# Ledger of designs, part 37: designed miniproteins, single chains, continued (4)

Each design is a single chain, and the fold is of that chain. pLDDT is the mean over its residues in the fold that is shown.

## One batch from the design tools (miniprotein)

Design m13344
Fold by ESMFold2-Fast:
Structure m13344 (fold): chain A 60 residues (1-60)
Amino acid sequence: AGERQAEAVRHVNRALEAYLAGDEKTAEEHIDRAAELMGATPEQREALRRAVKDEAERSK
C-alpha cells in the first residue's frame, strides 16, 4: 500500500541530488514524478519543489 509513497520518496532524493549537482532540469523532472505518484495539486507540487531546493542549498 505504501509503494507509491516509497517510489515518490526515491524521486525526491534524486531531485535533491540533481539540485546539488546544479542540474535543475533533472531535479524538476523528479519533482514532477514524485508529485504525480502522490496525487499532488500544482500548489503542493510547488511547495515540494521549494522544500527540496531549500534542503539542497542548506546541504552546501
Scores: mean pLDDT 83

Design m13345
Fold by ESMFold2-Fast:
Structure m13345 (fold): chain A 57 residues (1-57)
Amino acid sequence: ASPLEREAIELDIEAALLRMEIGVARATGTLDPEEAARLRREAEELEARARELLAEA
């Protein structure tokens, strides 16, 4: 795989972990809505960057 493809995969994994963190917090009743919104935005930004890198690869 190209270096760009590898970086894109790593970013997607990071985004997935953030989404999993939100899911766990929701399931345990510890979800902070403001923090959830921030983590969601961060995951979306990571996913967008991964898509850009794949377009260049």
Scores: mean pLDDT 83

Design m13346
Fold by ESMFold2-Fast:
Structure m13346 (fold): chain A 81 residues (1-81)
Amino acid sequence: MKKELLRKAAVYYTAGSLHEIAAQMGLAGLTPDTDVIEELRAAVENYRKAAEYAEKAGDKESAEELRAKAEELEARLKELE
């Protein structure tokens, strides 16, 4: 069970990271067709899911870090709306 929870955390973390990178590239003007708001929203949701599974797996430290990252990105998202 614990290994499966860590794998789920890793999958959501990877997805969150890819969406965050896509948003950063859009903000930098490297990918002008990128919907930055949509990418940031997806990154927030995926990091929150990663934190949830990390916590269930007993990795409380990683869960706290992932929650903080999601909150930071959500604050940035609200500024861009």
Scores: mean pLDDT 84

Design m13347
Fold by ESMFold2-Fast:
Structure m13347 (fold): chain A 97 residues (1-97)
Amino acid sequence: MEEKERRLEELAKKSDEELLKEMDELKERILALPVEKQREFLAQRGIEVPEGASDEEIQRLVALELDIQEAMIRMALAVGDRETAARLIVQLEEDIE
C-alpha cells in the first residue's frame, strides 16, 4: 500500500472527535513551521502570496487557509462524510512534506 492510502485507511477508522483532534494537531504543527516552510505550503496549495509579503502576512495567510480547511472538515463530518474529512487531512499533510 502507498503511504497516502495507508494514512487514509487509518483516519477512516477514527471517530469524528479523533479526526478533529488530528486536524487540531496538524494545524498547530503547520503554524509552528519556519516562515520559509509556510511559504512552501502556500505555494503547494496554489495560494497567491502578495509581492513583498512580510513574515507576519505569510503567517496570517497560513492561519486563514487552515481555518478554511478546518471548517470544511467540520462540515464534512457534520454530514457523515468521513472520507472527505480524511482526504482533506491527508492533503494538508502532503503539502508540508
Scores: mean pLDDT 83

Design m13348
Fold by ESMFold2-Fast:
Structure m13348 (fold): chain A 60 residues (1-60)
Amino acid sequence: NAAIAYNNLGALYESLGRYDEAIEAYEKAAAIYRSLGNDDKALDAEVKAGLVSIKKALGM
């Protein structure tokens, strides 16, 4: 589904140091998981977005 694609895209952007794109992709994945009632996967994607935000802050 689209949520899995966005989650994978977030991981790819994170590995490339493209933190803004990674955060956006993980947030989109989380929103789709929420709409599907998959709160566990939504929370996982939200946590990943938060961790990327911390990496961005430390990398600046």
Scores: mean pLDDT 85

Design m13349
Fold by ESMFold2-Fast:
Structure m13349 (fold): chain A 100 residues (1-100)
Amino acid sequence: MSAAELLREAIEHARKAKEEAEKAGDSAAVKAAEEAERYLREALRALEEGAAPEEVKELLRRAIEAASLAIMAGNIAGNEEAVEHAAKAAELAQEALRLL
């Protein structure tokens, strides 16, 4: 997979993590998943606009950090679906980092 394809899949998982957290009323997980989605979208935009790899990598590191917070919040709330999607978003973002 290309970094762009991995980022599009990661964005979908971050969105699903947010949706599952919203269903559970977990405001902390919602905020963290929303931040992860935002940074992933910024990383995809930077990549598509031909930004330096270092700029894309920094946005991906922020996305991974936000996804990790979403995993933590989801685990505290017992929301397995939110945790699964946040974890997949982090995994895909880490794989995209390895390709850059």
Scores: mean pLDDT 90

Design m13351
Fold by ESMFold2-Fast:
Structure m13351 (fold): chain A 82 residues (1-82)
Amino acid sequence: KEELIRTIEGLIQHLRRLAQQLADSDPALAQRLLEAAERLEEIRRKLKEGKISPEEARKRVKEIAEEVQSWLDEWAARRAAA
C-alpha cells in the first residue's frame, strides 16, 4: 500500500524531470510526459482515498509505464538515426 504510493510518487518525479530535460529538444514528447505524470497523480489520489484497489492501481500504472517506455524508445531510435 505505502510502497505502491511511493513508487507512483517516484514515477511522477521522474517523468517531470525527463519533461524538463526534453522541453527544448522535443516539446511534444515533454508535454506527453507531463500528461502521463498527471494521470499518475490521479491514480495516486484515488488510491489514497480508497476509490480504487491497489491491484487496479498497479494495472493502470503498468499501462502508463509501458506507454511512456514506448515513447522513449521511439525518441531514442530517432536520435540514434541522426
Scores: mean pLDDT 82

Design m13352
Fold by ESMFold2-Fast:
Structure m13352 (fold): chain A 56 residues (1-56)
Amino acid sequence: SEEAIELIKEKSGLSEKQAQQALDALKSGDPVLLRLVKHELGLSDEELERLVELAK
């Protein structure tokens, strides 16, 4: 989870609190929330997959 937070912060410039909220969305496994995180952070499908794995 710490590695996932650092990657989210690096990609998005989000604060630690905002990165934690994005991480919680990734952990939910909700396809709608995953799509929103992908869009907001400008992630590729491969980058989203990596973040989901790190969030587990």
Scores: mean pLDDT 76

Design m13353
Fold by ESMFold2-Fast:
Parts: structure tokens; sequence; C-alpha cells
Structure m13353 (fold): chain A 88 residues (1-88)
């Protein structure tokens, strides 16, 4: 489970960085805050709690990406959220 969680988090960081690069400067701050929450989630020793937190951050990231019209990134983040929930 831990290796799967770390793999999902790495994929998610890449997606958040892609969205941030397409966003205006102000919107980039919101994606950066999500990336920091993701790093915090990875620091959780309980893998099930870490997976749940990653799913929550992925869902919020998807909503944020969709808000700014980054539909491709939003879809990929929704898929990450589902994969994280499948680990529970």
Amino acid sequence: MREEIERLAREMLDILYEAAQKASFDEQVEFTLLAMELVTALSIPDPEEAARRIAEVAKRGSELAKKYGFDEQAKRLEEIAKRAEDLL
C-alpha cells in the first residue's frame, strides 16, 4: 500500500504542476497549496489515512482544475482520487 500511495502522489504532483503552469499567478497559489497538503498527507504513518487524505486532495484539485477550465487535468485528478479510494 505505501508504495502505491507514493506512486499516486507523484502522479498527482505532476498533474498539479501542469495545471499551475497553465494558470495565472494568483491561481498558481491555490495549486501550490494543494501540493503542500499532498506532501503533508504522505507524512501520515497510517497508509489508510494517507490514502484517504490523498483522495480528498485529488478531489479538491479536480474541482479547482475544472473551475479554471483545465478539464484534462481535472479528469486525471478524479482518476487518482478513485484509485486512492480503491486502496481502502
Scores: mean pLDDT 82

Design m13354
Fold by ESMFold2-Fast:
Structure m13354 (fold): chain A 108 residues (1-108)
Amino acid sequence: AVKVTQSPKSITAKEGESVTINVTASEDVDGKVEWYKQKEGEEPQLLIKDVSTLAPGVDSRISGSGSGTNFSLTISNVKKEDEAIYYGKVTSQDPPVWSNGTKLTVVD
């Protein structure tokens, strides 16, 4: 079974800063990594599929990178609207493996 670790658990960022969230898998996941954003009371929004492919309608400030066992989500020029919990998801497994998430808080 693949173990998925996401770090950090929480980030406090100032508006205009860049943040990076990391996922480490216990074994190679064949580039089957998705990233999601979830706000309270909303459905999870797909941000990125296949490590680096931006989903339609997602802001170009968001990017994904990585290979093998190490993957990153980067949000540049952070805005208040980016406050959410972010989740990495490994889809090479059945069922897919969700990370524990990262809570992003944005301050002025």
Scores: mean pLDDT 87

Design m13355
Fold by ESMFold2-Fast:
Structure m13355 (fold): chain A 103 residues (1-103)
Amino acid sequence: SLLEQAKAVALEAIDRLVELVREHMEKSDDPKVKEAGEEILRLAEEAKTRIEQAQSVDELVDTLVEFFQRAIDIAEKYGLPELVDEVSRILGEALRRIAELQA
């Protein structure tokens, strides 16, 4: 179904963000990066559960956007502009792919 394909795209986007965040945490000795990363990783687990339970593409997209906006807010709070840019790019790519599924 379109919903199952959209869920796969959303989960892949969340997994990509998780891998990116973990890589930054591993390579950085900055405690701000570690704190921001830990917060984003906790929110990612919540988001994955909500994506799996989504009953419509609209609910799925709303959940994905909410999670990515919260991740951006965390990155901004900790003063990590590079992470803001990377998170925004991943969201944009995922939303474009989901839109293509509905075309």
Scores: mean pLDDT 87

Design m13356
Fold by ESMFold2-Fast:
Structure m13356 (fold): chain A 80 residues (1-80)
Amino acid sequence: MSEREALLRAIGAALRVIGALADAEYLGDLEAAIAEAEAALKTLEEVLKEVPSEFIKKLLEKVREYLALLKEGKTLSDLK
């Protein structure tokens, strides 16, 4: 894929994770939030394999961090 296409896919995945974190905090749907975060993580890993980028790598690391928190039953409020 092109670098621009990779960047747009990475940003889209990151926005999906933000939505999932908000849903977990306000709706309590941790299972759906975890599934969304895992899907986004997979997308970021695929993009990073095709277009190595420090920005995408940092997004991937942050998504992994948030996924770990969700799996522990924590939400955005725990990141204060």
Scores: mean pLDDT 74

Design m13357
Fold by ESMFold2-Fast:
Structure m13357 (fold): chain A 60 residues (1-60)
Amino acid sequence: MKSYKEAIEKAREAKEDLIKWWIERGLPREEAEKLANDIVESFERMVEAIKKIEEKNLKK
């Protein structure tokens, strides 16, 4: 992935797929939605952390 913004957008798109996947496996929609939201937030935090690391390396 070239852009961190693109990675976040992709994660949000995958959120719908992830919710459907869990519901198909018997998870209630409300719980599936909450878990998917938590995963997306965690991913966003990871992307921000990676961005900071990349920025630090470029500041040599």
Scores: mean pLDDT 74

Design m13358
Fold by ESMFold2-Fast:
Structure m13358 (fold): chain A 90 residues (1-90)
Amino acid sequence: DLLTEASTLLGQGKYDEALALLDKLDPNNAKANTLKGLAYLKKGDYEAAIAYFEKALAIDPNNQIAWENLAIAYEKLGDKEKAEKYKKLA
């Protein structure tokens, strides 16, 4: 499926190709938003990554991958307080 294909592309470093596939999915799909967050995180766009992880968590608050990577994104931005907070929620 498109989610599995996008996840494989992310693992291969093909971030823009993964994003193009994810854009074909429902914008309210929690897993698609998580994978978009991961793509932006790997591209170094930490603000975009945070926005997509927050959107994923608004849809599915039990998304551990989104919690973990939200903490990483805040750490990359130098927000150590938020990074520690979200690390404990993951």
Scores: mean pLDDT 86

Design m13359
Fold by ESMFold2-Fast:
Parts: sequence; C-alpha cells; structure tokens
Structure m13359 (fold): chain A 57 residues (1-57)
Amino acid sequence: MKEGLEVAREIGRAFAEGMAKGEAEARREGADPRKAIELEMEYASEEVKKMLEELKK
C-alpha cells in the first residue's frame, strides 16, 4: 500500500507528464494558444485519471 505522500508525488508526476504531452501535441498541430492550453489540461487530466486507476491495485 502506498503512503499518501508517495501517491501525491505520482499524481503530480502524471499531471506534469500529461501537460508536457499536450503541449507537444499542440505544437505539432500548430494550435492557437487557447487550444494549446485546452489540450494540455485534457492530456493532464487523462494521465491523472490513469494514475488514479493504477493506484487501486
């Protein structure tokens, strides 16, 4: 079982990785700044969701 601090660190890492992935995708597509932010938040939330599902194990 993971400690709360360890869980928080993994969620933070997933969020950061999702943000970076969304930013890279936005750059590849040449998205507008607003759309770039939306993509970053979308990818970040997906990575966090996946991490939370993994934490059930």
Scores: mean pLDDT 77

Design m13360
Fold by ESMFold2-Fast:
Structure m13360 (fold): chain A 60 residues (1-60)
Amino acid sequence: SATLQRILALIGEILRLIGEILDLERQLATASAAQRRALQAQIAALQARRDALMAELRTL
């Protein structure tokens, strides 16, 4: 069904975003001061995207 395909697509994208967040958090551990602000901004943007997709998934 179209609904099932949408659910699977959302789950896949959420898992991908979680993986990217974890990779950036690992980079933060070794980041210079100059890189830290940019990495924190990227993490925040990915977390906001993840939360939006999780909210959409809850409506299905």
Scores: mean pLDDT 89

Design m13361
Fold by ESMFold2-Fast:
Structure m13361 (fold): chain A 75 residues (1-75)
Amino acid sequence: SGLSKQQIGDLVVSAIPSGFTVTSVEYLDDAVVVTGTTTFGTSEILGQRLRTLGFPDAKITIDGDGSFTITVPLD
């Protein structure tokens, strides 16, 4: 059932493939936010991994400037 914010952050970071570099993990009241840099314009594999780990509502944004943000909403 309930994972801690730290466990969610650890699982998300473990799902990050090669070519992505995590620069920060923020623990908010209503979300865990992972940010970093990447050379990829899309993250289909990352999205599949997050769904498999139990985070189907995770939002992934990748900007053309080489930044990415993953937001996992909390109840």
Scores: mean pLDDT 80

Design m13362
Fold by ESMFold2-Fast:
Structure m13362 (fold): chain A 109 residues (1-109)
Amino acid sequence: LKEEAERLKKEYEQAFKEDPAEGMRLGIEYLRAKGAYYLQQAVDLGRRDPVAAAELFRKAMEEIEKEGRKLVEYARQAGHDELAEEIERTMRDLVGAFEKLAEWFEAQA
């Protein structure tokens, strides 16, 4: 999962220079892969240390929102409003899910 997320990040950054629309689509895949990576790490960690798992989810929320907002701004500036909406939806869904998971692990501590 970590290798996949890093590969997708390099792919979208490179594609963005040649075809911004394709770069933004790959950026959405990167956000999803990054979310899956953090989810796997935090779930495995949460069985041993729920406090550390909650902190990891909160850190993941901050990073996903930061990258997501950057992609949304680029999409809107390029006139790809539908892609911007898809990126915003993906970002909100991931952040919302991680917030609830962080709250759940915090309640277990």
Scores: mean pLDDT 78

Design m13363
Fold by ESMFold2-Fast:
Structure m13363 (fold): chain A 62 residues (1-62)
Amino acid sequence: MSAEELKEEMVAFVKENAAKLNSDELNELLAKKYGEELSKLSADEANEITAGIAEAANENKP
């Protein structure tokens, strides 16, 4: 999976699940589902994905 594809998939997953799951559950599922692919990326790519996830998660926090 490319960094762009991974970012899109992870952000979509967060947006779809942030209202259904608490932060701990969401982070655990992200780590289980995407942790291996994320570890294959450069630091710059991983930071870009992390920023996108944080933005998506923040949009759904009280």
Scores: mean pLDDT 74

Design m13364
Fold by ESMFold2-Fast:
Structure m13364 (fold): chain A 86 residues (1-86)
Amino acid sequence: SIDEQVKELEELIKRALELGREALRKSKTLEQILQAIGLILRAIGLDFDLELLKRQGKLTEESLQKMIREAKELVKEAEELIKKSE
C-alpha cells in the first residue's frame, strides 16, 4: 500500500541520516567529510520532497518507488563511505 511504502521510505531516510552521521564521525580527510555532509543533505532533501508530495496530494506508487530507490542508493553510498574511512 502507499502507506506502507511511505513508512519504508521514512525508515530508509532515517537510516541514511544515521549512516551519514557515522560516516562524518569516522571521516579522516576533508574529502570524506564533504562526502558525508553531501549524503546527509541529500537525505534531508529527500525527506523534504516526500513532505511536499504529501501536502500536494501528488504521492503515487511510481513517485514512491523512485524515492525508495534513491534512499536505498543513499544508504549504500553511506555504507561504502564508512568502509573507506575505516
Scores: mean pLDDT 89

Design m13365
Fold by ESMFold2-Fast:
Structure m13365 (fold): chain A 56 residues (1-56)
Amino acid sequence: MEKVEKLLEALKKYLGVEPSEELEKRIKKAIEEDPSKVEEYINEIKELAEKIKEEK
């Protein structure tokens, strides 16, 4: 599931969060249930990371 992989990579790259095994499973289920939200979640992660960067 490439979309899930991209979301997990965005979490690591932009937020510096290492996803746990359980978090990865939950994300996979959520994306399979509503795959249209992948881009929305990635965009939110990017925006959150930008706000954090402004402080650093």
Scores: mean pLDDT 72

Design m13366
Fold by ESMFold2-Fast:
Structure m13366 (fold): chain A 70 residues (1-70)
Amino acid sequence: HMLSEEEKKEIFERAEKLYDELLKKGVDPRTALNRAVAEAYRIAKELGVSDEEARRLAMEIGFKLREKYK
């Protein structure tokens, strides 16, 4: 069904952690962002939301990461 605000926050934190780890390892920002977005999508799907909802959340997280890190 619909993800709670707490579940969305946890997905964001996990995606941001992956993004930060990839940047520290020297992965380029575009590739790091794409991998973080894919991770957010994967987690949302595992929590039982539809493909469409998981994609929307992943895109929103991608936008937030871009805004926060240039």
Scores: mean pLDDT 83

Design m13367
Fold by ESMFold2-Fast:
Structure m13367 (fold): chain A 64 residues (1-64)
Amino acid sequence: SQEENIQKAEEDLTKRLENEVEDGGTLVITQEEADKYGLSPSSMKFLAQRLAQELGKNVKVVTV
């Protein structure tokens, strides 16, 4: 389902934000990564920005 795909995307993004990106760092969202979850890069960017805010991290999110 779309809800299940969104949940998996949020879990992966949360893991990346916690383990791969420092405060003040940059998270890159690719078309291939978004396609994996059936989402647009823009949708994943919005999810990542919200998750970063919830985690209290200042992260720049960019799409390529």
Scores: mean pLDDT 84

Design m13368
Fold by ESMFold2-Fast:
Structure m13368 (fold): chain A 62 residues (1-62)
Amino acid sequence: SARDRALQSVDRLADTLTAAGYSDEADSFRESLTRQIERLTTDEELLALADRVDAAVASIEG
């Protein structure tokens, strides 16, 4: 589902930040983004969030 994809993107971001030594930031982003996902009602919004989070992961890894 779109929700599961968004949650997977958040998990990837949190894991990437933790691996880079940013555990506090990982916890903060996981909490805020999970709360945002719970408030979203459409697949379009959920996929747009996933795309933004994936772009952030790519920026950290590049």
Scores: mean pLDDT 85

Design m13369
Fold by ESMFold2-Fast:
Structure m13369 (fold): chain A 72 residues (1-72)
Amino acid sequence: SELERRYASLYSAASINEAGAFASEMIAERQREKGNEELAKKFEEEAEENRRQSEELREEAERLREEYERLS
């Protein structure tokens, strides 16, 4: 089904963005430990943006999954 492939792709994209957020959080933590506050803030902001995008992608995936379940 086309809908199955679409929401699967969106879940995959969401997972990639969530992994990116986690990586940025780890970098931010390490930079803060080194006393690099400005770099830490930058990566914290990048992590927040990646999590926001991941949430949006998951919302789209859930909508399409629900549509598929109604049509199947």
Scores: mean pLDDT 88

Design m13370
Fold by ESMFold2-Fast:
Structure m13370 (fold): chain A 90 residues (1-90)
Amino acid sequence: SPKKVDKEEAEKKAEEYKKKAEEAEKEGNLLEAAKYYMLAGQHYMDAGKYEEAKEAYLKAAELAEKAGDIHLAVAARINAAGAEAEKMID
């Protein structure tokens, strides 16, 4: 099924972006790490992995706040709330 293939590819992309986020965080590139965690969360949402999406978005919010990007931090928290809501529906 195309839907199943799309979810598998989305999960793969989420894991790749999470790895990039962890690498950027390790190097102290907090804003870059936050952006990669946002991308990981988006792809986890596409994969129906709402717990993993929520965790990625909350990590993005934390790192964005620490980097002083308040707009990104707010966007990440809104996305985390969306992931939590999707988990309750599915």
Scores: mean pLDDT 88

Design m13371
Fold by ESMFold2-Fast:
Structure m13371 (fold): chain A 79 residues (1-79)
Amino acid sequence: PSREELELEILAALARMILAIAKLMYSRSSEEIQKKLEPLLKELEALTERADAAETVEEAEALLEEIKRKFKEIEKIIE
């Protein structure tokens, strides 16, 4: 594969790992916190699907930054 194809796969894998961590944090939270996290998890799932479908490194990087921002919102709610 090309260098760009490898970079896209790495960025998609990072997005999937962040989603997996967010889902783990959700599963360990109280029902009250889970209710607050549910819309953010849905947004994070949609962003991860878009990152998996990204055809350029620039698009994948932008999506990963948005994923990181959403993950920080999740962390703030749990803290």
Scores: mean pLDDT 87

Design m13372
Fold by ESMFold2-Fast:
Structure m13372 (fold): chain A 73 residues (1-73)
Amino acid sequence: SEELEREINLALAVMELAVLKREIDQGKVFPLEEVEETVRRILELARKYGTPEQVAWIEKEAREILEKAREKA
């Protein structure tokens, strides 16, 4: 089912974003390029499979993560 595939990919994107946010909040240091690449991949999945509201929320979270990563770089 394409709908099931959509739901799974969106759930994976949200989970990966939450894990990345938690790790950065816990003080893990990542190369900025690695964080940017991970966020880009997550946003691509979100934009492909998410509703406009889900995409807006994920984009907001992604911006906060990138801001924190840039401050530590």
Scores: mean pLDDT 83

Design m13373
Fold by ESMFold2-Fast:
Formats: sequence, C-alpha cells, structure tokens
Structure m13373 (fold): chain A 60 residues (1-60)
Amino acid sequence: MKKVAIVVADDPEEAVKKALELEKEEGYEVVIATSSQLEKAKKFAEELKKKGYEVEIIEL
C-alpha cells in the first residue's frame, strides 16, 4: 500500500527539501503544490484515499 504526502509550499527550495526527507526517510510518494493549489490538493487527497492510499497534507 502506497503512502502519499502532498507538500504545500510557495518556496521551491523548502518544498524540495521536505519532499526529499519524506521520500528517503519515511517512504512517501511526494506531490508538491503551492498555497494557491491547496483546495485542489485537498480534493486530490480525498480521491487518493478513496482508492486505498494513505495520504497526508503538509503545509509549510
């Protein structure tokens, strides 16, 4: 079963650093979004959960 983390950040350096930590240390598949995409990210998370994925949204 895949774990997905959606990292919401407007600073690309901060977003990439967090994404690498989540992928390497915790085994997440990571999606990066900006704050303007937060509502779309939430909808996407709900759709993934319906498909049996474990999904976490992390706002930076």
Scores: mean pLDDT 80

Design m13374
Fold by ESMFold2-Fast:
Structure m13374 (fold): chain A 60 residues (1-60)
Amino acid sequence: GVELGRRAAELAEEGRAEEAGRLAAKGDVISPEQGTRLARESATKAGTAAALSAARAGLP
């Protein structure tokens, strides 16, 4: 629940709102601990992907 929402907000601020929402929802169903772990793994990978996407788009 709450922890997953908080983590999802961080991922969303990194530009991966869609992925963050999906992982938070899944984590809340399977378990809070698993959801948090998955969200953290996704944050690391999604952060890199978001940075590359922004650079490619040329958007400041």
Scores: mean pLDDT 58

Design m13375
Fold by ESMFold2-Fast:
Structure m13375 (fold): chain A 76 residues (1-76)
Amino acid sequence: SFTLGGYESTPYHADAPGVEVRVEVLKGEAYVIVERDGKPVVTRLKEGESLVIPAGTPHQVVAGADGVVRITRTRL
């Protein structure tokens, strides 16, 4: 697991096919860009919200200005 602070982001990437990524917003907000049907889809997450990114799906996570976002990678 690792944490993103305000304005920090991951690169746009896909993890290994057997790795699930969980995004949790601990403070502020985050923007999660996930590929759906070959196109990037942006989802805004608020404090207390979470999202699971399917294994092998290209994605990027961006913390908002005052955001604190926890990212957990789990091998299935």
Scores: mean pLDDT 80

Design m13376
Fold by ESMFold2-Fast:
Order: C-alpha cells, then structure tokens, then sequence
Structure m13376 (fold): chain A 68 residues (1-68)
C-alpha cells in the first residue's frame, strides 16, 4: 500500500502545483507554502509529513520562478 500511496500523493502534488500556477497569485502561493510547511511540522504521520514538506517546497519553487 505504501508505494501506491506515495505514487498517488506525488500525482496529487503535481496537480496541486499545476492548479496553483494557473489559478493563484504569487502571494497566495507563498501563503499556501507556509500553510503546508506548518502542517508538515505538526503532522505525526511520516508519510503525510513528507507529503506536506514536498508540497511546500514545490510551492516555494513555483513562487521563486514567478519572481525570476
């Protein structure tokens, strides 16, 4: 189940980043990145923690790309 969950979470992360790029401003993307970073910090589930950390990192990269 773990491998399937990781694949699904990665696909979900890609879709979330694509949606953020299309629909959200840089400010909203930064706010989302901060939110998911905090969710990662309070999560007790290692898989969920890793997912939120990866999503927050991806959102930070997306915001940086738009500023460059």
Amino acid sequence: MEKLSEEELEAGRERALARARAEYSVEQIRDMAAFFAEMAAVSKDPLLKAYYEALAAGLRELAAEREA
Scores: mean pLDDT 75

Design m13377
Fold by ESMFold2-Fast:
Structure m13377 (fold): chain A 62 residues (1-62)
Amino acid sequence: MKVGDIIEVKPGETVPADGIVVAGSGFVQDKNGNIREVLEGDEVKKGDKVLTGHFLIKVTKA
């Protein structure tokens, strides 16, 4: 994958690259077990687990 790619993520999936949420919303759990709500404009990190919701991520770091 490359910087600028748009990726769809769903519950049970793992975020495959660092990025910014460009549409949708949900909850993710980071590698330390912290649960966070993500909204449009929020950053997500590679390895975050998608717990709920449905959103699109624009890759900022591959």
Scores: mean pLDDT 83

Design m13378
Fold by ESMFold2-Fast:
Structure m13378 (fold): chain A 77 residues (1-77)
Amino acid sequence: SAKKEADIKKVMEVLRPLYEKAKEEMAKAKTEEEKREIAIKYLKEAKKALEEALKKEPSPVIEEKLKEAEEALKKLE
């Protein structure tokens, strides 16, 4: 639906600057430990950003992305 597409775009807008920063840091990382730390930092920042977005507007798409971020973070910890 158009609403689902709009919510996906909103998620991308929220996560884009965090993802771009993490991608740049990942490209410069030389060890697997450094890459893991960057991934953990990104996921924590993404989780906070998605939580704030969800507080402003409830959305199943945002909830699903938040769940994905939490699951990914648990796998790295």
Scores: mean pLDDT 82

Design m13379
Fold by ESMFold2-Fast:
Structure m13379 (fold): chain A 81 residues (1-81)
Amino acid sequence: KLKELEELLEKQRKKAEEALAKGLPKEEQEKLIEELTRELLRKLAELAGLPEEELLRARRGETELSPEALERLEKLEEEFE
């Protein structure tokens, strides 16, 4: 499970570096960051056993994460070290 997250983060890091090297306009960089963030949140939700929508709403400031969601994310973070 954690290996999949590490592989995703490595792919995203390479995409971000490549975009910066290509000199993408700020608006395109913001869209890329949004896309990468969404992919990461989806993977975190899957690994933590949480609804993707809950993490997306919390990120947008539309809601706060439940105590249960926070606990699951903290456990995932500890496993990742």
Scores: mean pLDDT 73

Design m13380
Fold by ESMFold2-Fast:
Formats: C-alpha cells, sequence, structure tokens
Structure m13380 (fold): chain A 84 residues (1-84)
C-alpha cells in the first residue's frame, strides 16, 4: 500500500541519516548523496501519487514526512561534502 511505502521511505531516510552522520570518507559521502537524491525523488513521486489518488490525510502526511526527512539527509550529506 502507499501507506506502507511511505513508512518504508521514512525508515530508509532515518537509516541513511545515521550512515551520513557516522562517516567523513569523501567517496562514501558521494555514494550517500546519490542515495539521498534517489530517496527524495521516490518520496516526492509517492507524495504526488497519494495526492492524485485522494489517499487519507494520514497517508499524505506520512509521504510529506518522507520528503522532509529525505531533504534533511541530502542537506546533511552536502554540508559534510562542503566541509571536506
Amino acid sequence: SLKEKAEELVREAEELKEEVEKTTDPLRLIGLALRAIGLLLDAERLLEEARKKGEPEEVIRLAEEAVRKAEEVLKLVLEKLKEL
């Protein structure tokens, strides 16, 4: 379901954030940045689909949370790359 996919994306964003926080290796950070971009695109597509299908407010809010968390991870990894 879209709800389960949204919950999965939220979990993936949280796990990715932990990986970003634990590394300063430039090559690893580049790989994590690409993963964060992919996650953000998936989350935005899910949000668009949930809105188009008129999913319950709870599902839309979960998808919005997935987008926000993916954006946070991307910002974090890019800031770490900038400080290298």
Scores: mean pLDDT 87

